# Designs tried in a protein design run: designed miniproteins, single chains, continued (3). Part 15

Each design is a single chain, and the fold is of that chain. pLDDT is the mean over its residues in the fold that is shown.

## One batch from the design tools (miniprotein)

Design m8523
Fold by ESMFold2-Fast:
Structure m8523 (fold): chain A 95 residues (1-95)
Amino acid sequence: SEEEKRKKEALKYFALGLKYYEQGKYDEAVEYLERAIELADPELAAVFYLRLGDLYAEQGKLEEAREYFQKALELSKDDPALKKAVEVALQELNS
């Protein structure tokens, strides 16, 4: 289906974006990550924002990590498990 195809492409672009980010190719990373989020439904976008928050936190970019976690939290309001994961990540960021 078109929905399944979009989800697969979103996951592919997200993986490519993370790979470029880890290589320090930030302009290419941002392009792929933005495309991934554009293709994602709200639940998948929340997962992507949670992963980006974790990545930025690991790099010591705590303010950017907080912004991504807040975006993930807003999109996960109807998903209790994902919401809890984001709340835990925010708590760990503040510890």
Scores: mean pLDDT 85

Design m8524
Fold by ESMFold2-Fast:
Structure m8524 (fold): chain A 70 residues (1-70)
Amino acid sequence: GIEEAIEILEKELVRLYLEGKISAEQASEAGKRAIEAIKKKDLEALYEELTKYMSEEDAKRIVEKIKEVL
């Protein structure tokens, strides 16, 4: 459900931050925008928002994980 999708998103953003791929500010902004897309169940908007802050490969991986629980 939506709650599980948000948990996956938060864990993945923390991982990217710890790996030095995004800043804390970028993780916060990406999370805020991605949560809104998840609430709307808009996977295209989710992917578009994530690609503003990370690689297409990382964004696609996160979207696929979220799709499994949404």
Scores: mean pLDDT 89

Design m8525
Fold by ESMFold2-Fast:
Structure m8525 (fold): chain A 84 residues (1-84)
Amino acid sequence: MPKPTDRIEAAQYVRDQVNLPPFTTLSDVAGALEVWKENGGDVDALAEYFSKLYRVSDVTARAAAEKLTSPENKDLMEEASKYL
């Protein structure tokens, strides 16, 4: 089974480097990494994931998804996904 600590460390690394909005928890970022990996970096899939979170607006969800899927963060997301 994947180690929970590896996923949380990957989530922390992504949150710190990407400057995600403060509403994103480490669990939310770990889930976003899984969605990113399963959907090949699709921004719409990530926006749908964040919009399911309580008290997150569609506009805020899309902004978070666009930060994670930006070309500048591609290598970061690939590296972090290895810990899933």
Scores: mean pLDDT 71

Design m8527
Fold by ESMFold2-Fast:
Structure m8527 (fold): chain A 71 residues (1-71)
Amino acid sequence: EKKESIEELIKKYKMDEESAEKFIELVEKGDLEGLLKLFKEHNQELVVKHIEAVLGKITDKEEMKKIREKI
């Protein structure tokens, strides 16, 4: 479940456990505000790259478009 998703992100994308955990939680809640805050608080290029890779697997293109529009 949540633990497996974190492990997968760390293994495949070298994502920090803390960042992966936050990302999964925000996606599950559909919290666009939280995702935008994550983009601004961390290295935007690194975070966006990891998020794009994960979103391509676990969510549809429409959700990714909404996130990108806010950036």
Scores: mean pLDDT 59

Design m8528
Fold by ESMFold2-Fast:
Structure m8528 (fold): chain A 68 residues (1-68)
Amino acid sequence: MDPEEIDREVELALLEIKAAVAKISGDYKTAAQYYREAARLAREHGDVETAERFEQASKEAEKKYKEA
């Protein structure tokens, strides 16, 4: 494992944590943004399954934001 691989794993985990914290705070707009960034990073890393999961989470957060 090299520093570049570690950086990608850490950044992805941090984005997921930031999105979760935003959701707990009721900030679904910010949560949707972090999930979208995580999905983009996951696709760049080649992790399509993780990217699809984050894309779904982003859409769910956007729906909550619009309904709030």
Scores: mean pLDDT 78

Design m8529
Fold by ESMFold2-Fast:
Parts: structure tokens; C-alpha cells; sequence
Structure m8529 (fold): chain A 66 residues (1-66)
């Protein structure tokens, strides 16, 4: 991911670039495709990244479209 893509995702999801990076790190820990994440896994990613579940879902959806 380029810095420009990270900034765009952050803007569209309403989160900071740092929070997008944190979601990506946590996603890598899951070892699963984004579309296979459960609601509980998404909520845990949101909690650890310091974003709402809705914001985490938006970041994950935008990442899946790249």
C-alpha cells in the first residue's frame, strides 16, 4: 500500500492514517481473508485499533477493494 492509498482510506473511513496501519497489522495477525472475518473478530480489531466497529468495517472493506 502506498502512502497516498493509506491517506485516502483514512479519510473515507473517518480515521487517522495511524489507525489504518493498526487495522492492517491486526488483520495480518488473523491469517484470514477480510471477507472471512467474523463480527467478533471485526469488533476486536476495532477495539485494539481504537476505532468504532463501523469504522473498522469501512477500513477493511476499502482494503478489500485494492
Amino acid sequence: LSSAELRRIAREAGVSVEQVRRVIELLKEQKKPILELTEAEIREIARRAGVSPEQALRVLLLLSLL
Scores: mean pLDDT 84

Design m8530
Fold by ESMFold2-Fast:
Structure m8530 (fold): chain A 74 residues (1-74)
Amino acid sequence: SEEELKKAREKLLEAGEEAGVLAIELAVLKIELKKKDTEEIKKRLAEAEKRLAEAEAEEEKLKKELEELEKKVG
């Protein structure tokens, strides 16, 4: 339905925003690592990369769900 299509688009937008925030956090940590090479920053970088990968996987899942809904509605 059109309502399902709207909800799918909203969820995708939210997932994209989440991934965007995580990408900025990752970029900041990479800059910090260049200025101060510490095991603490390396651990934070690894966790940020993992979180970003999970967020990107969720965004891809939502993109596929939206494509399937568009096939049914459009």
Scores: mean pLDDT 82

Design m8531
Fold by ESMFold2-Fast:
Structure m8531 (fold): chain A 94 residues (1-94)
Amino acid sequence: GAMAAARRARHDAEVDRRVELIKEKYGLDPETAERIREALRAGDVETLKKILEEVAKNSTPEQRTLLNIEVETLDALRLIYEALDKIDAQRKAA
């Protein structure tokens, strides 16, 4: 329904906003930032982990810790929206 579509649009917009902030604040190149955005939108946790490991290898220990917190926050939001979509689907089936 319209509410599930609105939640996905809001999630996509929040992912975009957070990736741009991370890119600007931590000096991620545009290609790496885009890879993170695509992986988060697709729910591809394996690809996201590989990208994070690549970024971490070239980051200071402090930058690495901050990047991990940001990525965990984005992944948590995605999981929450996925759970809400599943609940919505179950209610429609009843």
Scores: mean pLDDT 65

Design m8533
Fold by ESMFold2-Fast:
Structure m8533 (fold): chain A 100 residues (1-100)
Amino acid sequence: FSPETAERLIAAGEALRPRIRDTLVAAGVPEEVAERVADATLAFLHAIARGDLAALTEAGLALQALIAEIRARYGEAAGDAAADAFGEAVVEAGRVQAEA
């Protein structure tokens, strides 16, 4: 990654934080848990931007565990909302990379 592309990816991720939070809260997830999903999603995007494969693996596993926990505690729709929010962030990261 060029430094410029990395900065754009990080900025795009930060712009998604309130959207991830609001989507999950609307699906019945407590705000503190929604913030954990946003934080984990941004950690994943930051790891991609930095080329940090160890951090990328850890963030990806943490996100998978959070989505499973949300589905188990708050229901299938809440888990699906968390998975969709993460998927949307990954798609947006791909667009930033393609436009670089």
Scores: mean pLDDT 79

Design m8534
Fold by ESMFold2-Fast:
Structure m8534 (fold): chain A 57 residues (1-57)
Amino acid sequence: MTKEQVLAIVRKALGSNDVVIESLAQGLTKVIAQGTLNGKKVMISVNLETGEVKVYF
């Protein structure tokens, strides 16, 4: 999955355009992204099978 695809999924799921992705780690069933949401450092997990988005602060 590309950075642009992850950005689109995350922005839609969170209802915010103020998302910056600094790094991605792609696993078999998940993508883990590090970046910022509304200026706050976050880690974001996207489940590739379900599309579920989880945000960790």
Scores: mean pLDDT 77

Design m8535
Fold by ESMFold2-Fast:
Structure m8535 (fold): chain A 87 residues (1-87)
Amino acid sequence: SEFDERVRERHAELRKELEKGAPEEEIRRRTIEFRKEALIEKLPEMSEEELEEARKELEESLPLTEDPVARKAIEEMLEAIERKLKE
C-alpha cells in the first residue's frame, strides 16, 4: 500500500539522518520508536494475519534487544497487537 511505502521512505530517511551524528545505540532506539509509531497508526487497518506476522517479528527481535527503551517499545507494540487481536 501507499502507506507502507511512505512509512518505509520515512524510516529510511530518519535512519540516514541519525547515522550522520548519532551513536549506534541511539540509532537503534530511534528506529524502534519510529517502528512503534508506524505500527500504532496502521493498527486499526491491519488484518489478523498481518497482526500475527508483526507479533512474530517483534517476539524474535525482543531477545536480541538490550537497550531498555527499545525493549519497552517492542513490549508496548506487542501489547497493542494483543489488544487488537482480542477485539
Scores: mean pLDDT 74

Design m8536
Fold by ESMFold2-Fast:
Structure m8536 (fold): chain A 63 residues (1-63)
Amino acid sequence: SDAERSARAAEEMAARGDAAGAATAGWQVLKVSGNEELGRRAVQAGAAGDAAAAWRYGVEGAK
């Protein structure tokens, strides 16, 4: 699914320390997974520079 693809992208970006990329993938989770709260939290975490939290919320939103 698009949500799974976005969650995987967030995971890859977080692994390389790309907080901005992880935030972008979290935004896609917000739009396609229907889990608006988790997607919003992923974007907020990425904006704060927390790539690990952005990835985690993206993965949860894809479930």
Scores: mean pLDDT 66

Design m8537
Fold by ESMFold2-Fast:
Structure m8537 (fold): chain A 66 residues (1-66)
Amino acid sequence: MAELEKAAKKLAENAPEAARLFDEALLAADAGSPEAAPLLRRAAELAKAAGLDEEAAVLERLAEEL
């Protein structure tokens, strides 16, 4: 919970495109959609491109847990 909130805040401040995909992924996960994991991986790639390696790792781990 707190880890995801910290990641979301850093993404919103430094990689807004990744933050948007992360929000979409959470909505998809809540709806039980198979698109949640692909959206999380896409957000992680954008976070990595922005230099947010720690946040990208959090998103990748979450995608593997879905």
Scores: mean pLDDT 80

Design m8538
Fold by ESMFold2-Fast:
Structure m8538 (fold): chain A 89 residues (1-89)
Amino acid sequence: MEKAKKAIEKVKEAIKAILAGDLEKAIEKLEEALELAKELPESPEVKEAIESIEAAIENVKTSDGSAASRAGAVLLGVAAIEYLERYLE
């Protein structure tokens, strides 16, 4: 449970960084969250969280600087938090 809570916190930090336009920090925090999520026991919720974090990292890395690409990364981060919170229930 501790690693899942830390992963949620890292994704929240990444979302804040995306909203602030600090894409380098966002990638770092998402990669930290991904590492933590990969250490969790395999479950459908954890798998979906990992896929959402990986998609968020790709969205930030391939961002064309548009508001739409940043919004997409935020939505994927929110999805990852939702899946990790469901894992903790």
Scores: mean pLDDT 83

Design m8539
Fold by ESMFold2-Fast:
Structure m8539 (fold): chain A 59 residues (1-59)
Amino acid sequence: MSFAELESRTVDGRSVVDRLRVSGMSLEELEELLRALREAGASPEALAGVERALERERA
């Protein structure tokens, strides 16, 4: 990956991290976020990130 490609991923990572800051919310809220991201056509990487947060919360 070139530095430019990595920069693009950083933007996506920021958005995901910012949303994951609310991981303290209930499992229900995380499921709602995942559904909204799927509807928005988010990348599979972003979806996987949210799913891992959900898995962490339910554990």
Scores: mean pLDDT 60

Design m8540
Fold by ESMFold2-Fast:
Structure m8540 (fold): chain A 59 residues (1-59)
Amino acid sequence: AAEYALKAAEAAAKGDSKAAKEYAERAVQLGGDPEYADFAGAAGAAGNKETARKYAEKA
């Protein structure tokens, strides 16, 4: 789960919202915490890679 949340955060940070959404959905499907996956995606989209990484690790 955390692996896909990290990929979602990285994609969002690069401006690839489509890939970020797909990876976030995958993290949730694998039993990740959807709340932390969403936070990681949002932080990445805002350009805050450090915060995105921290939330992704918790997902």
Scores: mean pLDDT 66

Design m8541
Fold by ESMFold2-Fast:
Structure m8541 (fold): chain A 58 residues (1-58)
Amino acid sequence: DAVNKAVDLLKADPSQAVAALLLLQETGDEALIKKAQEALQVLNADASQVDLAVRLLQ
C-alpha cells in the first residue's frame, strides 16, 4: 500500500516523505489526496511534527 510506504519513509526521513506525500496526491484518490494534503500542511508548518503527519495518513 502506497500509504504504508509513505508512513515508513516519513518515520525514516521526513525530507523523502514530503516527496512521497506529493506523489500520493497524483493518484487521483480523493480520500488519500485529502490525507496527504493535511500531512503536508503539518510538515510545512513544523517539519518536526512527523508523528502528527503519520497519524493523518493512517
Scores: mean pLDDT 74

Design m8542
Fold by ESMFold2-Fast:
Structure m8542 (fold): chain A 71 residues (1-71)
Amino acid sequence: MKEYTLTSASGESVTIKSKASDELIKQIQDAIESGDLEKAQKLVLQAYLDGLISLEDAEKIGKLLKVVAEL
């Protein structure tokens, strides 16, 4: 698994371990930075269902998305 750091536009970040491609992680990162939380949530859920991310790391991203949603 590769380690990735996801960062919001406000500077909040989480570090996850994933089997996902760099392209998929970039798509999630771009959705978070653009505030497209629905797209980010769908991509994370799909990655979890595909076994590319653990439940613990999916929850870490979910916490980041809640912080972004409050801005």
Scores: mean pLDDT 79

Design m8543
Fold by ESMFold2-Fast:
Structure m8543 (fold): chain A 64 residues (1-64)
Amino acid sequence: SVVPSEETVEYYRKKLEEDPNDKEAWYNLGLSLAGLGRDDEAIEYLKRSGLPEAIATADYLEGL
C-alpha cells in the first residue's frame, strides 16, 4: 500500500527516471496519483506498469 501524497509521487517519479522498467514503481505511482484524484495520469501509469492488478485498477477508474 502507498500513502497518496505529492512526496510519494515525487519519490516514484525519481525512481523511474533511474529505472523506467520498474513495473512496481509505475503501479505505485499510479496508485498515488489515483489517491490524489489525478485519475487521467493514474490510468496512464497503471497501464504502463503492465501488471494485471494495475490494469484492473485503471479499467475500474475508466468505468465512470
Scores: mean pLDDT 83

Design m8544
Fold by ESMFold2-Fast:
Structure m8544 (fold): chain A 103 residues (1-103)
Amino acid sequence: AAPRPGVAVSLSTTEEERAALDKQLPAVRAAGDTEVIRVELSDDPEEAQAAYDEGLARMREALAAGKPVLLHVFATGPVGKEAGQRLVDEARRLNAEAFAAAR
């Protein structure tokens, strides 16, 4: 049976962690079956909310299309980190639901 679509998620809070994960993204994209979603959350509340909403919408759309998702979230400030943690929690919830639905 085909695997159910799920979400792998990473949260980077330093530029070094972000750069390390960014180096891996071309290989994941080259595999062709995974939707790679990269979200950068600024410390501006309006920009952070807009990036959160866009990232969440892209993740939901990819999962609805039957694609596995790799979500990479980057945030360095407190506002961005709070929005990033909410996005990570939502990704983990969607992954758990996809896994439960596979049974």
Scores: mean pLDDT 76

Design m8545
Fold by ESMFold2-Fast:
Structure m8545 (fold): chain A 68 residues (1-68)
Amino acid sequence: LEQAALLFYANPESTDPEEIKETLLKKAKELGIKVKDVRVSERNGFLIGVAIGEKDGREAIILSIVPL
């Protein structure tokens, strides 16, 4: 059976997509996550940031949700 993903949260105070990406990457570095993909998307008045990577052989995801 595959191991469950590790889920973390980041709380950026910025509504700038680039600053959100930087916050996610900084959090990943602090957590020892090797990032494979970073996305920021707008959906229904929210900026949703997602960093996807790996930590200790497990999938790791960092989420952020910021109202616009």
Scores: mean pLDDT 79

Design m8546
Fold by ESMFold2-Fast:
Parts: structure tokens; sequence; C-alpha cells
Structure m8546 (fold): chain A 71 residues (1-71)
């Protein structure tokens, strides 16, 4: 992938970690953003690893925003 794509997902990962997301939630969100599409399975994985609903919604939003930038 382009360096810009990597920079986008790296920034997204840092934002999630700074907000207190678990390493597993960060990895799930970053992996989803790098895919051609974010699937329901990716969303469920983020929700599973997030410590609460607020963090899960934030991680999903960050992943979707990163994916839109990568398009």
Amino acid sequence: QDQKDLDIVTEAGRELAARGATPQAVKAAVSAALKDEITDEDIELIRKYAPNDEMAEFAIEVAKKAREKIK
C-alpha cells in the first residue's frame, strides 16, 4: 500500500491507543481500515475487544474515517 495509507492507519491507531483502547481493539480497527471493506465481522471484533460501548463506537468511527481517507 501507499505510504499515505500507512500514515493514515498509524495515526488512527495512535488516536485509539491515546483514548485507552486495548492493543487488540487497536489492531482490529487498523486491520479493518486496511481492508477493501469493513465487514460486520470486523465491527463485532472491535466491539469484543473494546472495554465499553463508548470505546467500541469510537474505534468503529475511527476505522471508517481512516478507510474513507484511504479510498
Scores: mean pLDDT 78

Design m8547
Fold by ESMFold2-Fast:
Structure m8547 (fold): chain A 65 residues (1-65)
Amino acid sequence: DREKLLAEIERLSREAAGALARGDYARAAQLLHETAKLHEELGDEESARRARRGADQVEALAAAG
């Protein structure tokens, strides 16, 4: 169900924002990768690419300490 997938993407995005706010970059990156997978399931390649790029940036922050 497309609507349920979109609702899950929104929930995961909020959780990622919360993780970022508390400095939990590893968790935020994981949530952004999950968001990218759901966008791929919807056939939304552009949104999936953006989410993967966001995850990569957050992973870089986690690696930087």
Scores: mean pLDDT 85

Design m8548
Fold by ESMFold2-Fast:
Structure m8548 (fold): chain A 62 residues (1-62)
Amino acid sequence: GRAALEAELRALEREALRHVILGRYAEAIDKLRRALEIAEQLGDAETVARLRRGIAQLEELL
């Protein structure tokens, strides 16, 4: 259900943050792209925009 998708989205964001802290930007981007797919499925335009900006910012560090 919706709550399960929201929980998975938050888990992926936490995993991405752990990868960022470790300097693993490619792995962080992978987690954020999965989170983006869930945000798009949920129709959460604010989260979609935020995740797209985060991915773009991390791609500049590669």
Scores: mean pLDDT 90

Design m8549
Fold by ESMFold2-Fast:
Structure m8549 (fold): chain A 69 residues (1-69)
Amino acid sequence: NRLESEILHSLGLMYAELGRRFVAQGDLEAAREEAERVLRLAERLRELGADELAEELRELAREVLAEAD
């Protein structure tokens, strides 16, 4: 379960970075799609009991969504 949480967290960080990159490029639709992907990974982390990692990903996704609005 440790490895699963690590993989999900790493994927979430990658998608959050992609979202920020899309915001910088003006592709707000793609940025929102990446942020939604991050939120789905955060929910899976929460279900695994990795609440701190889940909250980190939620904050990153919120930042992307705020910039894409």
Scores: mean pLDDT 86

Design m8550
Fold by ESMFold2-Fast:
Structure m8550 (fold): chain A 75 residues (1-75)
Amino acid sequence: MEEKEKELRELFKRFGDLTKQLLAATTKSEIQAVLEELKKLRAEIEEKFPNDPSAQALALGIDSLIEAAERRLAE
């Protein structure tokens, strides 16, 4: 139980860090790097926590950031 809580906490921390990186990104290369890391984080959540409601909520947040990053790259 404690190990799963720790893993989820680390995933939420990584999401927060990537959110800050995306907000600070000014070049297409920086946005692309954050997008790649967001996609990796999304895949890790699907593999490790496919039926966890907290992980599903985090996945929705990641999907929103992926869409935002892709929109910025399309500009």
Scores: mean pLDDT 82

Design m8551
Fold by ESMFold2-Fast:
Structure m8551 (fold): chain A 86 residues (1-86)
Amino acid sequence: DELTEEGRRLFLEGRYEEAIEKYEAALKANPDNAEAYTWLGEALLVQGRYEEAIEYYKKALKLDPDNERARSMLITALNAAGLDPN
């Protein structure tokens, strides 16, 4: 998706708030976009917003249970928040 790709570019430039806006726009257009949930979680994780990141990674895994990136990032976010990764 062009919106998720634009969001990813902004994320790599350190423009996390603008990246979040693009990922949210992608999800408004397609609520079943597991990739957009994963990238949104990553942007929140980088900002230290661990509980919000956890919720978005869980949404990504509900849509795509075999998403290795979302699963790895969920474990990272749970550990950062002091929660059980299982």
Scores: mean pLDDT 83

Design m8553
Fold by ESMFold2-Fast:
Order: C-alpha cells, then sequence, then structure tokens
Structure m8553 (fold): chain A 65 residues (1-65)
C-alpha cells in the first residue's frame, strides 16, 4: 500500500540520518537510494503530496553528502 511504502521510506531516511551522524556516508547513500525507490512507489500509488514532502527531506540529506 501507499502507506506501507511511505513508512518504509521514512524509516530508511531516519537510518540515513543516523548513518550520517556517525560519518558512514556509504551506508547513508545506500539507505537514501532505497528510500527513493519506496517514495516512487508511494507516488505511483497516489500518495503524491506525502511522497513529495519526504522527497524534499531526502534531497536535503543527499545535499549533505
Amino acid sequence: SAAEALAKAEALIARAEAALARGDVGTAQSHLDEAERWLLLAYLQGAVEEAKRLGARLRALSDRL
């Protein structure tokens, strides 16, 4: 479901934040790449505005890499 895809993306973004906090850029990048795939799935399932909001957060983290 769109809700499950959003929950997966949000959890992965949180894991990426934790990885960045400890200096693990490679793990952070891997989590952000997977989060992007879940956001695309949520978007395609109709959670457009929620996916855009999480996408903005993902982009902000990616810009810190």
Scores: mean pLDDT 86

Design m8555
Fold by ESMFold2-Fast:
Structure m8555 (fold): chain A 80 residues (1-80)
Amino acid sequence: MSEEEKLEEFRRLVEEIYELIDQLAKLGADPAFVEKVRSAVELIEQAVREKKMLPEDAITTAESLKASLEAKAAQLKKEN
């Protein structure tokens, strides 16, 4: 995969993560948790932009974060 294709994949993952963050907020997730997750995503985006993190490492980190947020959303749906 080209560097441009990796960056595009990373952007899609970031968009999906922000959609999950909005869903978690609507499901009643702790506002402090929501803000911490947003800050973490912003730091990853900045690290990629500043070339302090390889796109492939950012993708792996974003995929792990997305999976954790999906699990949290599933848990909150069971509580409602």
Scores: mean pLDDT 83

Design m8556
Fold by ESMFold2-Fast:
Structure m8556 (fold): chain A 76 residues (1-76)
Amino acid sequence: MLSPAMIESMLAELPLAPEEIERIIESAKDDSRENAQRYTAAAIRLMALDVSVKLSDTKEEIEKKVEEARRRLEEL
């Protein structure tokens, strides 16, 4: 299991705009401490979604992936 701080660090290493990373983190962070496990699971799912920016990805595609990941964080 990863701490929320470690998950934040891992998300920050993704080649995403800082604002998009903040939106993902805020979506999970606003939850109670009881959601720490859900936060960890959501971050793993975000990584599994391969939200990493590729040179072939457009900004629109990146934002769509980030929004999808944020929605999944809220669904957990």
Scores: mean pLDDT 52

Design m8557
Fold by ESMFold2-Fast:
Parts: sequence; C-alpha cells; structure tokens
Structure m8557 (fold): chain A 76 residues (1-76)
Amino acid sequence: MSLADRMIQAAEAAYLYLAGLYRDDPARQQAILDAGRDFTARMRRVRDDLERQRQIAAEFERWRNQQLAERQKRLA
C-alpha cells in the first residue's frame, strides 16, 4: 500500500468514527459523511496526478539516457 492509500483509509476511518459520535443528530452525521467523501475524492485525484507525473518522468529518463549514449559514441 502507498502512503496516499493509507492516508485515504485513515481519513475514511476518522470520518466514520466522528459520524458515530452524532447518532442523535442524523443531519450532522450525514454532513460529516459527505465531507469525508469529498475529502477522500480530492485525495484520490492527487494520487492519480502523481502517478501520471511518474510516467512522464520515466519517459524523459529513457530519452535522456538514449541521448547520453549517442553522445558517448560520437566522442569515442
């Protein structure tokens, strides 16, 4: 599990626990659950963006290594 996945799970558990404290107020309980869903949805978007950035970085690294190999052949 990534750190991001652990943070999302911890946030979900915290919001469920907090909602459980307001059993006598169903409107507040629902508001807490809705806030939790919004927060975890935002965290998942950040995770997906970081994954895309890693793919771009890996492609750039491959291109860079190919260019360095080409230059070394010209200097030899």
Scores: mean pLDDT 79

Design m8558
Fold by ESMFold2-Fast:
Structure m8558 (fold): chain A 97 residues (1-97)
Amino acid sequence: MSEEEFDVEVDLALATMAVALGDYETAIRLAKRVIERGTPRQRAEAYLLLGKAYLNQGKYEEAIKYFERSLEIAREVGDEDLAREAQKYLEEAKKKM
């Protein structure tokens, strides 16, 4: 990995922890940095984290948009596990609408 890819992977790991801890402000900020600088796979993971952060805040319309973007990129890069997770959260967010 390049130093840039490593820094993005650290931001992605910290964003994941922030979502788990309910620190959605930190999660959103870090996920947006990953979207700007990451690989397509890392961007798909970051969009999934944005979706989770918005879903947990009751912002279902925003959550749906981010889960759809995560699913699109995950399918493009052939990450079947990530695509399945994004699809599951997309369906859960749509049930709240």
Scores: mean pLDDT 87

